# Designed miniproteins, single chains, continued (4), part 75

Each design is a single chain, and the fold is of that chain. pLDDT is the mean over its residues in the fold that is shown.

## One batch from the design tools (miniprotein)

Design m14584
Fold by ESMFold2-Fast:
Structure m14584 (fold): chain A 60 residues (1-60)
Amino acid sequence: LSPELVREIGEALLAMTEALYKRIIEENKDDPEKVAELKKQGEADIERTRKRMEELLRSL
């Protein structure tokens, strides 16, 4: 695996995760508690993905 390919896949996953959470949050906009929970989950998922990408890049 090339570092560039790993970075490209990681960036695509981050973009998809952001898009999915944005849509789900909008679908639940009438529930502030749910919106807050989804925002927290989205931030955690994005951070987790970034960490995994960094670890993979360091291993290559």
Scores: mean pLDDT 81

Design m14585
Fold by ESMFold2-Fast:
Structure m14585 (fold): chain A 90 residues (1-90)
Amino acid sequence: SETLKKQIYNLLRLIKEGYIDYLELLGLSKESVEELKKHVSSLDDEELEELAELITDVVEGKMSQAEASEKTGLSQKTVSELVRVVKKSV
């Protein structure tokens, strides 16, 4: 879904811009927020769009959490928590 991908992209942008306290309230652990912040801070806009598409594929059941972890370099725990937060928000 293009709408879901855009929503995930916007969430990743909030993480990149440092809205950490808000993200912990969404149910992300401190460890996952810190890992995501470090990861997304190194990405340009095109790479951030690619990450949003990968997470969208996991949410829609087109990709496993393990595959997304391998492709992104994010821990499976962080991918799992991000997917859970996205599913609750949409």
Scores: mean pLDDT 82

Design m14586
Fold by ESMFold2-Fast:
Structure m14586 (fold): chain A 80 residues (1-80)
Amino acid sequence: GPPPPVVTSVSATKTSASNTATSSTPITSITWFDSEGNEVARVYNSSSLTATGLKPGTTYQSMAESSSGLGVSEPVTTQP
């Protein structure tokens, strides 16, 4: 079947982080989460999400879900 989404962390500020996701199947959700696995932001039916209200100097990851599976970004650390 088609591969899961590919998720790339694009940029981070002191209080935000942005991603983009590429998929051959429609992306149903994108979620940002902290290093403990707590959800900090989510969007539905989008290929990108900017999480805001994040903590400075803190590591986050994002994931994208589609009918072909789950893709996870590399970790990104907000500016101190």
Scores: mean pLDDT 85

Design m14587
Fold by ESMFold2-Fast:
Structure m14587 (fold): chain A 80 residues (1-80)
Amino acid sequence: MKIIVKLPDGTEVTIEVDENETLTDLINKLLEKKLISEEQKELILFFLKETGLENLKVKNLPENSVLDLKKMIDLAKQLK
């Protein structure tokens, strides 16, 4: 399954993922690929946990969804 991810720098990348992977699994994969930093990962995972999305499977995302990591980080920082 292909998803579009908006990285913290605003760059959009298309990533092929298994549809049974969770959003948490996807974020860990982005760190392994060095597309995000450890600090950015912590902020994104905090946002996912606070919104209850940490265990959402990629296959359950709406069609043509863009996963906006920049927005997630900005919102996580506002939550303190």
Scores: mean pLDDT 82

Design m14588
Fold by ESMFold2-Fast:
Structure m14588 (fold): chain A 95 residues (1-95)
Amino acid sequence: SSRFKKLMNQANILIGQAENLIITAKQATSRESLETLLEAIEQLIQDIKNLVAEIKGLLPQMNDEQQKQANKLIEQLNKLREELEKLRKELEKKL
């Protein structure tokens, strides 16, 4: 349960960070701000991919309720990753 709780907490942190970054990215107007945001987006995409891989690796050790919760978070994280990848492409066009 301790490891499961840690992963669920990490997932919620990354979700919050991704949602905040998507909002703040719309305010970027300078080349320097765009380059900094692109670096932050790339890092979050990688962090999400790594966390999803770690959660998937632990699914066989989870009970049915934990697997259901974990799969819901994986779906949410993957949707945010797709939004970040789209945002990255849109910001790259502004450079």
Scores: mean pLDDT 86

Design m14589
Fold by ESMFold2-Fast:
Structure m14589 (fold): chain A 74 residues (1-74)
Amino acid sequence: MNKLQKGIEGALKGGEVAREMGYDNAAKSAEGAAQYSPLTAYVGGTGALEILKRGDKEVAAASAASMGYGAGFE
């Protein structure tokens, strides 16, 4: 598996965590990043994955939102 695919998976997992925590906009932003900008999803997704490994789900949700905006989702 390549790093780009791993980053996209991380972004989608960040979105899942955000949705479970009630941050629907953050979840939508992470999904948008994965769909519209694979490079932005790669960069943000790897960060979200590392934060999730640390158990900081709330911070992972915030990172997911940031990734979506960075992809021009707005």
Scores: mean pLDDT 57

Design m14590
Fold by ESMFold2-Fast:
Formats: C-alpha cells, sequence, structure tokens
Structure m14590 (fold): chain A 85 residues (1-85)
C-alpha cells in the first residue's frame, strides 16, 4: 500500500523498500542519499498518490526526482517503470 511504502521511505528501510518494488535498484540508490526532511516530504507525497505533488517537493534534489516520480506513480497505479541504467 502507499502508506507502507511511505513508512519504508521515512524510516530509511531501503532494503525492505527494494523488496516491494519490481526492478527498483536504481530508484533505491537515488533515495539512499535523501536527508530526513526530503524523506518526510517524499513520504507525504506517496501517501496522497498525487503525482502533481512532484512540483511541490522542494526538499527532494533533482537527481532523485525520477525515483520519486516512479514511487508516486507506483503508489497511485500499482505500476513501476524501471529507471534507465
Amino acid sequence: SALELAKLVASRAFGLLAERLPDGALAIAALQTLDDEARAELAEAIVTGDVSRLADLKRVPAEAHAAARALLEYAATGRFTPLAP
């Protein structure tokens, strides 16, 4: 569920998050660099499942936006698009 994904992001449980995401290795690598504020902001966006919230993610750096978008889309639709290598 979106709430469970948000909890894993907020708690830095990236190994467990990788188990939840199909082919999420590149997304996990980007997310591991996020600070506490960026993770809290991303977790909040995941709970809502609203991809338009990406425009409001001021704490998430640009290099992690593709991973953030993939998580938001997965939370909203159940489909995860793997990031290019």
Scores: mean pLDDT 66

Design m14591
Fold by ESMFold2-Fast:
Structure m14591 (fold): chain A 85 residues (1-85)
Amino acid sequence: SEKEELLKKIDEIVSRISRVVGEILQKTNGTLPERAAELVKRAQEIVDRVYALKEAGKLTVEELQEALRELEEILKELEEILKEL
């Protein structure tokens, strides 16, 4: 279904975010830059919201599309931070 495909894409992007965060931590000797920490917190809040809506049976395609868009923006910003290190 469309919801299942979008949830799969969200899971894939969360995995990519985790990889980039891991690389930042390696380059920074275990300390996330403040901007990266803020982005990670925002990503967690988005993911938590998606799963809360799923558990409540209220998850829509529109909510998933918005979550995916926001997570993609967060990933791009984290990749920029990594490139500057």
Scores: mean pLDDT 89

Design m14592
Fold by ESMFold2-Fast:
Structure m14592 (fold): chain A 100 residues (1-100)
Amino acid sequence: PSFEEVDEGIRLVEEKRGEELRRVLEEKIKERVPKAVEALKNGDYSTMWSLIAEVGAEVGEAARRAALELGLPQEVADMVEGLYMLRGMGAAARAVEKAL
């Protein structure tokens, strides 16, 4: 797909499902971040990063599903998944930092 088609697909997902995806992100942060903070306090960086990655993966999967339900091509849904995975990981990492 063209960059314009990917940008339009991302915009459509954000417009139609952005609130739902923000709620998913909030739920996954609440589930994973307390355990990630405990891991960090114990010097267990591998468990901390694994939990952060799980938030990203679960939010990315939800975003991919939303894109496919909106009728977007698989290639665009893959790009949406990657973007939301990175955003979810970033949000989880910031939440861990703020909890210290």
Scores: mean pLDDT 89

Design m14593
Fold by ESMFold2-Fast:
Structure m14593 (fold): chain A 95 residues (1-95)
Amino acid sequence: ALEHLEKALEYLEKAIEAVKKGDYEEALKYLHESMRHISLALREVSEELQKKFGPGIIESYKKAEEALKKGDKEEALKHLEELKKKVEELREAVE
């Protein structure tokens, strides 16, 4: 789980940087890679952690993806940062 969460955070940082540069297609690619790693981590963690963190992570992911598809820089950055924070909280819980 930890290795996948670390990879997810790396991709989220790359997505945030891409948004700051106005590259929404690149940001979407990095967001999708991040979510792939988050999904793998969630399958490896306890059911309690899945129930506690899963819904909030999925919600922030969907909002970030929607904002990126609309080209909304402010909303994209907001939801990517919220997603990053939730993934960091899950990482701390599995350590």
Scores: mean pLDDT 87

Design m14594
Fold by ESMFold2-Fast:
Structure m14594 (fold): chain A 57 residues (1-57)
Amino acid sequence: GAAERERIEARIIAAAEQGLAEGDLTTVLNALKEAERLGLERAKAAAQRALDEIRSR
């Protein structure tokens, strides 16, 4: 349901943010892949932003 989708999306966004904070490229890439597989556009955008941030360091 919508509540489950929002919960999963929030978890993926949190994982992307944690990966960015830790400089963990693998965690961020896994978050992006999961968001893309599930079609979660907000989570995908967050993970892509985190990936771009790490790559620009």
Scores: mean pLDDT 84

Design m14595
Fold by ESMFold2-Fast:
Structure m14595 (fold): chain A 66 residues (1-66)
Amino acid sequence: SLAEELALVERLLEEARAAPEAVKEEIREELTAATGKEPSEEEVLEALAVRIAGKRYQELQEEEAK
């Protein structure tokens, strides 16, 4: 359900918030280079959450491929 998907996204955002500041700075720099504008803290956390989700999805695909 949409509620279950939202709960998953919220968990990923919590992981993003717990990440070291150096990692957040890397994301901030990447977004600034891509958009030409300094991203908000919220945009940095969302981008990091997407990166975390993508890595987990890749791991799950590799398990399914056996």
Scores: mean pLDDT 77

Design m14596
Fold by ESMFold2-Fast:
Structure m14596 (fold): chain A 98 residues (1-98)
Amino acid sequence: ARAPLYEVELTLNPEYRDKRLEIVDALIARAAAAGEGVGPYNNTEDTLHFLAPTEAGGRVVFEAAKELGEEKGWLKSIRLTERRSPEDVRLVDEYEFE
């Protein structure tokens, strides 16, 4: 079994799809400033995904995304999950914007 990975999934408001690169750059910069190794992963038209090797790294991205979403209104929801295996995925935290 591999060590668990932490995934942060952001769902964009469709009107702000043009902000995808700005969001990715901002969240990667916040993780790097916190000393956490986080990478973008399998972004779609309406979703952005980030993988972190630690819960701390996942949490930094989650909290930064929450701040950004509250300030800008660009995000619909955020999910932080712990991926222990393909069969064992645990919800760590989630947030839905009004």
Scores: mean pLDDT 82

Design m14597
Fold by ESMFold2-Fast:
Structure m14597 (fold): chain A 65 residues (1-65)
Amino acid sequence: MSYEELGKLVEEYVKNTKNPSPTLKEFVELLKKGLSAKEAVEILAKKHGIPAELFKALLAQELLS
């Protein structure tokens, strides 16, 4: 999955979910500010103290579950 594909899946999930996690809401807000999906992942991964690639994989797992 590319970062761009992940970004689109997060936006769609947040749009169609009653109670999206605070992390997913923050991701969408970063995209609305004009940041790329890759930049949003890197910022959130740093906040959570994990590598960006791991954070990306965890988000993809949450969205596909």
Scores: mean pLDDT 81

Design m14598
Fold by ESMFold2-Fast:
Structure m14598 (fold): chain A 65 residues (1-65)
Amino acid sequence: DKIEELQREIERYRKEAAEWDKKGEELFSQAKATGDEELYREALDYFAKSALYEIKAVVGELALR
């Protein structure tokens, strides 16, 4: 069932978005505590990945409507 496959893919994207966001938050907290610019840049990359997966999930949900 293609609908069930798409629903599982949407759930996967949302889980990945949440995990990347969590990792980004952890790195951002470390960057603020240490002033480490490299950790700050890594946090931004993680937030960007989270945003991409969130977009993929939203587009998938729209395809089901």
Scores: mean pLDDT 86

Design m14599
Fold by ESMFold2-Fast:
Structure m14599 (fold): chain A 79 residues (1-79)
Amino acid sequence: MEELEKLKEELKKAKTVEEVLEIMERVVELVPSLEVQVLYGLALLVRGVLKVSGASEEEILEELKKLGLELIEEAIKLV
Protein backbone atom coordinates (compact mmCIF):
# COMPACT_ATOMS: atom_id res chain seq x y z
CA MET A 1 0.00 0.00 0.00
CA GLU A 2 2.62 2.60 1.08
CA GLU A 3 4.89 1.74 -1.91
CA LEU A 4 1.92 2.21 -4.29
CA GLU A 5 1.13 5.63 -2.73
CA LYS A 6 4.81 6.59 -3.21
CA LEU A 7 4.66 5.52 -6.88
CA LYS A 8 1.45 7.59 -7.27
CA GLU A 9 3.35 10.69 -6.05
CA GLU A 10 6.29 9.86 -8.38
CA LEU A 11 3.79 9.59 -11.28
CA LYS A 12 2.52 13.14 -10.55
CA LYS A 13 6.14 14.43 -10.72
CA ALA A 14 7.14 12.44 -13.85
CA LYS A 15 8.48 14.69 -16.63
CA THR A 16 8.98 12.13 -19.41
CA VAL A 17 7.09 9.25 -21.03
CA GLU A 18 10.00 6.95 -20.05
CA GLU A 19 9.58 7.89 -16.35
CA VAL A 20 5.82 7.11 -16.49
CA LEU A 21 6.43 3.70 -18.13
CA GLU A 22 9.14 2.88 -15.53
CA ILE A 23 6.72 3.73 -12.69
CA MET A 24 4.00 1.54 -14.31
CA GLU A 25 6.49 -1.34 -14.67
CA ARG A 26 7.32 -1.10 -10.93
CA VAL A 27 3.58 -1.27 -10.12
CA VAL A 28 3.32 -4.47 -12.25
CA GLU A 29 6.28 -5.93 -10.27
CA LEU A 30 4.58 -5.12 -6.93
CA VAL A 31 1.07 -6.29 -7.99
CA PRO A 32 1.48 -8.80 -10.88
CA SER A 33 -2.27 -9.27 -11.46
CA LEU A 34 -3.91 -9.77 -14.86
CA GLU A 35 -5.79 -6.46 -14.48
CA VAL A 36 -2.59 -4.48 -13.81
CA GLN A 37 -0.73 -6.26 -16.67
CA VAL A 38 -3.61 -5.51 -19.10
CA LEU A 39 -3.57 -1.79 -18.15
CA TYR A 40 0.22 -1.67 -18.67
CA GLY A 41 -0.18 -3.37 -22.09
CA LEU A 42 -2.90 -0.85 -22.98
CA ALA A 43 -0.56 2.03 -22.03
CA LEU A 44 2.15 0.65 -24.37
CA LEU A 45 -0.44 0.34 -27.17
CA VAL A 46 -1.76 3.89 -26.57
CA ARG A 47 1.83 5.25 -26.63
CA GLY A 48 2.41 3.49 -29.98
CA VAL A 49 -0.86 4.74 -31.52
CA LEU A 50 -0.27 8.36 -30.38
CA LYS A 51 3.33 8.24 -31.70
CA VAL A 52 2.28 7.07 -35.21
CA SER A 53 -0.57 9.65 -35.25
CA GLY A 54 2.00 12.45 -34.74
CA ALA A 55 1.06 13.37 -31.17
CA SER A 56 3.58 15.51 -29.26
CA GLU A 57 5.64 14.10 -26.37
CA GLU A 58 3.57 16.39 -24.08
CA GLU A 59 0.29 14.84 -25.34
CA ILE A 60 1.68 11.30 -24.96
CA LEU A 61 2.91 12.14 -21.43
CA GLU A 62 -0.54 13.48 -20.43
CA GLU A 63 -2.39 10.37 -21.71
CA LEU A 64 0.10 7.94 -20.13
CA LYS A 65 -0.13 9.76 -16.77
CA LYS A 66 -3.92 9.21 -16.89
CA LEU A 67 -3.45 5.49 -17.63
CA GLY A 68 -0.71 5.25 -14.99
CA LEU A 69 -3.07 6.70 -12.39
CA GLU A 70 -5.78 4.15 -13.35
CA LEU A 71 -3.18 1.35 -13.14
CA ILE A 72 -2.03 2.42 -9.65
CA GLU A 73 -5.66 2.80 -8.42
CA GLU A 74 -6.46 -0.71 -9.73
CA ALA A 75 -3.33 -2.10 -8.01
CA ILE A 76 -4.35 -0.43 -4.71
CA LYS A 77 -7.78 -2.18 -4.88
CA LEU A 78 -5.99 -5.56 -5.18
CA VAL A 79 -3.81 -5.21 -2.05
Scores: mean pLDDT 84

Design m14600
Fold by ESMFold2-Fast:
Structure m14600 (fold): chain A 92 residues (1-92)
Amino acid sequence: VSKEKIEKAIELLREAAEVLREKAEKEKDPKVSTQLRALAASLELIAESLEEGTMSPEVAIEQLQKILEELKKLPDTEEAVELVEEAIEELE
């Protein structure tokens, strides 16, 4: 994977985390809001680990696929799902 593709994936993951944080602020169900914030934090951690070189693209893809499954179970996550799917494509 090229450096440029890793940088693009990091940008996409940070954007997805921000989208989820904004959705969490508007979410009326405290359980869903907490889950959205937890997923945003996980995406930020993956982005930081990729930036620091402490996580390989292969490991990142595996973790992001698990996050996608959790996002698809939650309401109003379509934009974040698209951003995470695009990040996975950049890392492949």
Scores: mean pLDDT 87

Design m14601
Fold by ESMFold2-Fast:
Structure m14601 (fold): chain A 82 residues (1-82)
Amino acid sequence: SPLLEEIFKEVKKLIEEAKKIYEETGDKKKPLELLEEALELLKIARELVENSTSFDKKPYLEKIEKLEKEIEELKKKIEEES
């Protein structure tokens, strides 16, 4: 799905930007806001996958789960490091 591919690209971009801001500045607020935006995009992606009848859902759901785990782990790291 071209739309799902674009959502995944945007999610990855938000994760990379959040990492960069945190590593370069130590700011927590903006990185956490970007990660929440990425999680919201993944919720949209999940809804699109679950409501679709036109493609194999399993690889997309696995990709969503992997990205959700990466985001949650990064959120915890940022929140725990002061």
Scores: mean pLDDT 83

Design m14602
Fold by ESMFold2-Fast:
Structure m14602 (fold): chain A 70 residues (1-70)
Amino acid sequence: SLKERIEELEKEIAELMKQLSPEQQLEVEIMVGMGYIRRGVYNAIGEPELGEKEYLKFLEEAKAFAEKQL
């Protein structure tokens, strides 16, 4: 499910962040934050499933960015 995929990615990102510099951690937090904002906007207009999919995309981008820093 989308919820399980989101939870798995959030845990993976949290583990990767432990290996990153403070500046690299900030960039990951910005990416995740953008996903949160977009999810919130989609929820507000009555499209929560699209909001979850948008957040998932930003989590995948944040994970890919974090992995490239290692």
Scores: mean pLDDT 88

Design m14603
Fold by ESMFold2-Fast:
Structure m14603 (fold): chain A 62 residues (1-62)
Amino acid sequence: DTKERIKLAVNRATKRAIDQGLFDPDDVRKLSRQASEEEGVPEYADYIADVVQRTLDSMKGL
């Protein structure tokens, strides 16, 4: 299911960003692109990056 692959890519990229302390948009895009390719959904890389960035931004607001 494409939706499940997208969720896995988002979770993977988010975890890598947190673990590595990479919160800049350029770093988030690179991690999201890599995760999208790993999960077989490279066409969704930009969408995944947007979701990951929003997640990281919400955590900074806490």
Scores: mean pLDDT 82

Design m14604
Fold by ESMFold2-Fast:
Structure m14604 (fold): chain A 68 residues (1-68)
Amino acid sequence: LQELVDKLAQAIRDGNREEARKLVDEILKAGGTRDDVNLAIIKGTKDAPLEVQQLAAEVAAYFAEKMA
């Protein structure tokens, strides 16, 4: 699970929306929680430009939608 969190953080840093969504799905399949996704967002957005922060918000929304 930690490996998936680290990969999601990297995808967010890289601005890779497609990979980020795929990794959210993989975290969910592995039994990951909102806290795991939030940790990836925190790691991925540290000192990040607006575009990366927008992707992080989309990732959070996507996860929330899947958990609803």
Scores: mean pLDDT 75

Design m14605
Fold by ESMFold2-Fast:
Structure m14605 (fold): chain A 85 residues (1-85)
Amino acid sequence: TDGEEAVEYLEKALEYLKKGKFEEAAYYLGAGYAHLGKALEEDPNDPLAKKALEILRKIGELLKEHGMDEGAEGAYEGVEELEKL
């Protein structure tokens, strides 16, 4: 499902970010965000979508820790927008 794919891709983004592989992290972040949006559009109460939102918040936190303030702001804004769906 889109919720399962959102969790999978965002977990991959988080792991690549932890390893300092920012190009790979950005790719999986974009893919995960797209699937998360679809999951919430189909079922706003999907528990996997909620889990994916939590992973996206962690990604924002790590981006801020690495000095990537624009990326962190984008992740936080994405969480805020998707939570209102």
Scores: mean pLDDT 78

Design m14606
Fold by ESMFold2-Fast:
Structure m14606 (fold): chain A 87 residues (1-87)
Amino acid sequence: SEAAILAVAAQMNLIAAEVAYWMGDKEASLEAYRGALGNAKRLAELGDYQTAANILSQAAEGAYKLGDTEFAEEARKLLEEVQKKIA
């Protein structure tokens, strides 16, 4: 399904973001986290709120760790909205 492909793509983006972070490439890490956020938004549109929440949580944490507070706040707000649909 499209949701399954998006979930795999998000996982790949999250792995890429962590690898880039360990390599000291903050720009590449943030780009990968933004890719994961895009995948999570699409997953939420398809009704896969649980997977979207998991991805958004990791993206927010990663962005905060990288010092991008604006992106971390964006991901956190989306996470809150998605979590309301799970509960």
Scores: mean pLDDT 88

Design m14607
Fold by ESMFold2-Fast:
Structure m14607 (fold): chain A 87 residues (1-87)
Amino acid sequence: LVREAAVLSTAAGIASVASSVSKDPKEREESARLAVELAERAAELARQSGDSALEQQVSDMLARLSAQPSVPPALAARLRELAAEVA
């Protein structure tokens, strides 16, 4: 539960950062980079946990985020890769 809440908070943070990126080109670049780093950390923590339910949850969240039209193509591609690595 606590670990799941932390992962959900991280995923929500990534989504919020990606969403804020839509308005300023410079903020878009910085936010996209940060979103990738946070997603990579979330995926790695899920894999290291050995908890298949947590791995599936993180994979699903990253896959959903990558499907959002507002997410830059490069970020979406990286999120899809991370989702596949966790699954």
Scores: mean pLDDT 69

Design m14608
Fold by ESMFold2-Fast:
Structure m14608 (fold): chain A 62 residues (1-62)
Amino acid sequence: MPFTDEEIEELLKLLKEKRPEEVKELESMGYSDEQIARFAGFDLLGRLPLTKEDVEEAKKIL
């Protein structure tokens, strides 16, 4: 996959900074960091994050 674990981690950091309560709620429901990044990224972008540019776009939306 062109989307790396490092890029997933970067997106998750942005989500924790911009929507910390939502991230905590998903973690409390048993979702992993990877799943949270994917679910929230898909919700924000309307597509699965695939590149560093997608992370930048997500940051702008957040």
Scores: mean pLDDT 70

Design m14609
Fold by ESMFold2-Fast:
Structure m14609 (fold): chain A 103 residues (1-103)
Amino acid sequence: AKKVLTPEEIEERLKLGKKVIELKKQYEEAVKAGDEARRREIVRQIADLFGLSPRQKELLLREVERRDLTAEEVVNLAAFLSTLPEEEVEAHLAAMEAAEAAR
């Protein structure tokens, strides 16, 4: 839906964009350093920035670990997961648990 943004909505989106750029840089630095704990912390910060539920956040973390996602892919996935209903999140988590149990 194309909505005309107010000046306040434009400013909020610009502020969000600046935080996203900073977190992407921190993520890339953590990956280059091999700092998995820091990488995971930054993924959680990205999830919080997009207002993800605890289960959406868990799915994001599992996908990042499984797929070695780039900073851009992590941000895009977080944005996508923010739109995903809880039942679909649980179905994806169940599929991942089943795949791990089959190993």
Scores: mean pLDDT 80

Design m14610
Fold by ESMFold2-Fast:
Structure m14610 (fold): chain A 73 residues (1-73)
Amino acid sequence: REKALELARQAIEALEKGDFKKAVELARQAASLLPEGSPARNQLLSAALLLEGNPEKKDQALAALKGAIRLLE
């Protein structure tokens, strides 16, 4: 859980710097540390999916990452 929170924060930093590939990798790594069906895991996976092929959905992906962090705190 603590490691997932750290990775989710790093995903936001990568996204804010325009590194979409790094943000996707970090979001997926964070999700892999959480149990299937958890709301935080679902938000992390949604963020990764939104960033794949859809840079215009950056703000929506950022909201999902922030939502995941709120659930992990």
Scores: mean pLDDT 78

Design m14611
Fold by ESMFold2-Fast:
Structure m14611 (fold): chain A 69 residues (1-69)
Amino acid sequence: MEQEEIDEEVRVALMEIYLALAKKSTDVEEIENILRKAEELYNSLSRRTPAAEQILEDLKKLLEEKKKE
């Protein structure tokens, strides 16, 4: 259980890093790639938390906004 819990925390932290990187990016293709990686991490989580779900939603909204620019 311990190692699995640490791995889950690391995956959520990586999703937070991806969101921060996406917010600084102006390249739609880069943001799409970041979203794909974040979705892979989210889908690998044994328990999906509201925090992880919110990060994924924020990434999707950011991508939509960048595509409109």
Scores: mean pLDDT 77

Design m14612
Fold by ESMFold2-Fast:
Structure m14612 (fold): chain A 92 residues (1-92)
Amino acid sequence: MEEFRERIIERMMTIFGLDREEAEEALREAEERAKELLENNSEEAIREEEERYKKEAEENRDDERKFAYVAAVAQATAEILRKKYEEEEKKK
């Protein structure tokens, strides 16, 4: 039941160097962002998210830990969206 979430958390810890609490927080933020993007279902919403990520990365470029957190959230958001699109295809 939690295999997908645990896999993302482990990846965040291994690749981005987050601790477990930071990885769990990043995953929750990614789940919120993915839900927002799915509900808006527009190319403009996707573009706004990409611009938001770029701005957050620029603002945190001098803080490796904050940059890693922002990158982890963006990566997890993309993985959640891919999984949701695959589930929708199977239901149709």
Scores: mean pLDDT 72

Design m14613
Fold by ESMFold2-Fast:
Structure m14613 (fold): chain A 78 residues (1-78)
Amino acid sequence: MEKRKEAVKISVDQIAEAMGLTEEQKKKLLEESYKLLEEEKSPSPVPTMYGVLYNELARETKKSITMEEVLEKLREKL
């Protein structure tokens, strides 16, 4: 579990830096990502909020999803 949490933290740090997120927004993203990880019942790869939102958008649309569209969704949820 600890290794998975560390991978999520690194991913969140990279997204926060790329988006210019505030410390509060970064904390919310990290907490939501950890919640998804803790709810996981299988040894599947570490999920992140970014990956979850990307898959959600991909299921709802038949077009290519851009990084910018996922980041806008993240801003709305934070």
Scores: mean pLDDT 62

Design m14614
Fold by ESMFold2-Fast:
Structure m14614 (fold): chain A 93 residues (1-93)
Amino acid sequence: MTEEELEAKMKELLQHFGIDPEMQKKIIERARELAEEMLKLLKEMEKKGVDSDTIAEELSKLLEEFYKNDPLSEEQKLLTLTIASGIVARELA
């Protein structure tokens, strides 16, 4: 699957939830940024050999900061997190 095909699938998903095309781009961009930050955190914690509880706490703080400070609506934030989690899961597989 190409990057273009992946982008199209993400947009199709967001369109299914009634998200307009301009907001689809913003959500996908934010999801990629969030996924990158999550992956960076996970890789740094893995290098340090910290326990899973510590990783979970640091990840929770990252997600809480995103929810609190991002200008997206609550629904758009949830969709962004869902897509970001999917990107992270794929990268770790």
Scores: mean pLDDT 77

Design m14615
Fold by ESMFold2-Fast:
Structure m14615 (fold): chain A 69 residues (1-69)
Amino acid sequence: LPSEEETRKTLESIAEALKIDPSETVRRVAIHELSRGYGLSLEVAEEVIRLLEEGRLEEALQLILEHAK
């Protein structure tokens, strides 16, 4: 698994991408990348993206750390 710091940087990158292009396409790509990279279910990956959209990065990070394989 990536380190907590690496995961935080990934989430910051995704949050920035969503601010630049808040399209369904970018959102869908981010969900699938999190699911594939961290072994998350699509439902958990969607919740992570929702938290990032709300600016709740630390909660998104904790959710990944709890559910990642």
Scores: mean pLDDT 80

Design m14616
Fold by ESMFold2-Fast:
Structure m14616 (fold): chain A 61 residues (1-61)
Amino acid sequence: MNEEDIRAAILALAAAPDDEAARERLKALMKAHMGWTPSDEELARIAAVVRRALAEAEARR
């Protein structure tokens, strides 16, 4: 439940990196579940890594 919610939010941000609402939603979820708020640069780095992995998986379909 907890980790899967965060993973889903990270994937959503990776799919829409310019979506400010998606970024805010992920911050809120991480704060609620982990007790800390990641920086915008940390979220951008996580999203970039996940986006690359997702693109590789999609390309292999």
Scores: mean pLDDT 73

Design m14617
Fold by ESMFold2-Fast:
Structure m14617 (fold): chain A 95 residues (1-95)
Amino acid sequence: SAEEEIDRRLDRFRRELEELEEELKKLKEQENPSLEELKELKLRVEELDGLLLIERGVAKIAGVLTPEQEARFDELRARIDELKKEIEELIEKLK
């Protein structure tokens, strides 16, 4: 169903976000993390944010988005925003 397709896409976004969060964690554990690596990570997070916004918009237009799926999109968006903030704070510290 359309709902099952959205759930599969949300699961994929969650996995991709978890990988990005793990990459930031590893960079934060380094004594001297690369500014270039942090900037590359930020671009990947921004790309994921853009894709998530497109998928949410398409699902809303289709009229198949459940309240539980809306909550999952909201959770992922909040985690992306926090991840972007942490990356930006670390970039500023390294300048």
Scores: mean pLDDT 87

Design m14618
Fold by ESMFold2-Fast:
Structure m14618 (fold): chain A 67 residues (1-67)
Amino acid sequence: KKEYSDEEIEEKWKKIEELLRSGKPPSLEEYMKLLDLPEEKATELAKVLSIEDEEERRKALRELLKS
């Protein structure tokens, strides 16, 4: 399992937020590749990306990347 620092998680979160706000949002598979997550985590990532509150989404992403 990969261990990420809080700073690395913040940088990944910023990239995700930028992509979510873009006029050309990537597919879930592209987010998985960006975060270097296995396919078994796709459902959990989709759940995280569906969170409307940015701070709660950030917290959920942190937990996902540590699991």
Scores: mean pLDDT 72

Design m14619
Fold by ESMFold2-Fast:
Structure m14619 (fold): chain A 84 residues (1-84)
Amino acid sequence: MVKVKLTVNPPASEDSLVGYYKGKLILKVNEEHIVPKDLKVSDVEFFASEKVREIIEKNKDKTLPEVLQEIAKNTSLKVEIKDL
């Protein structure tokens, strides 16, 4: 299990990401969530800004933590991931 915290910098950025797994909210800006380390991106329902969505679509075969790191490198969204 990993703890994930998603933030946006600068706060005025249009970059956004919300994720659901089996109907449960697991990702939202300024919230901490606990997710399986091996959770596949293909198993998550995402609502995202265009740039963030494009990164997700290119990385469907990766785990959620791996894709969140790619998003953090290429967008204004920032991710903290801590092993539990």
Scores: mean pLDDT 81

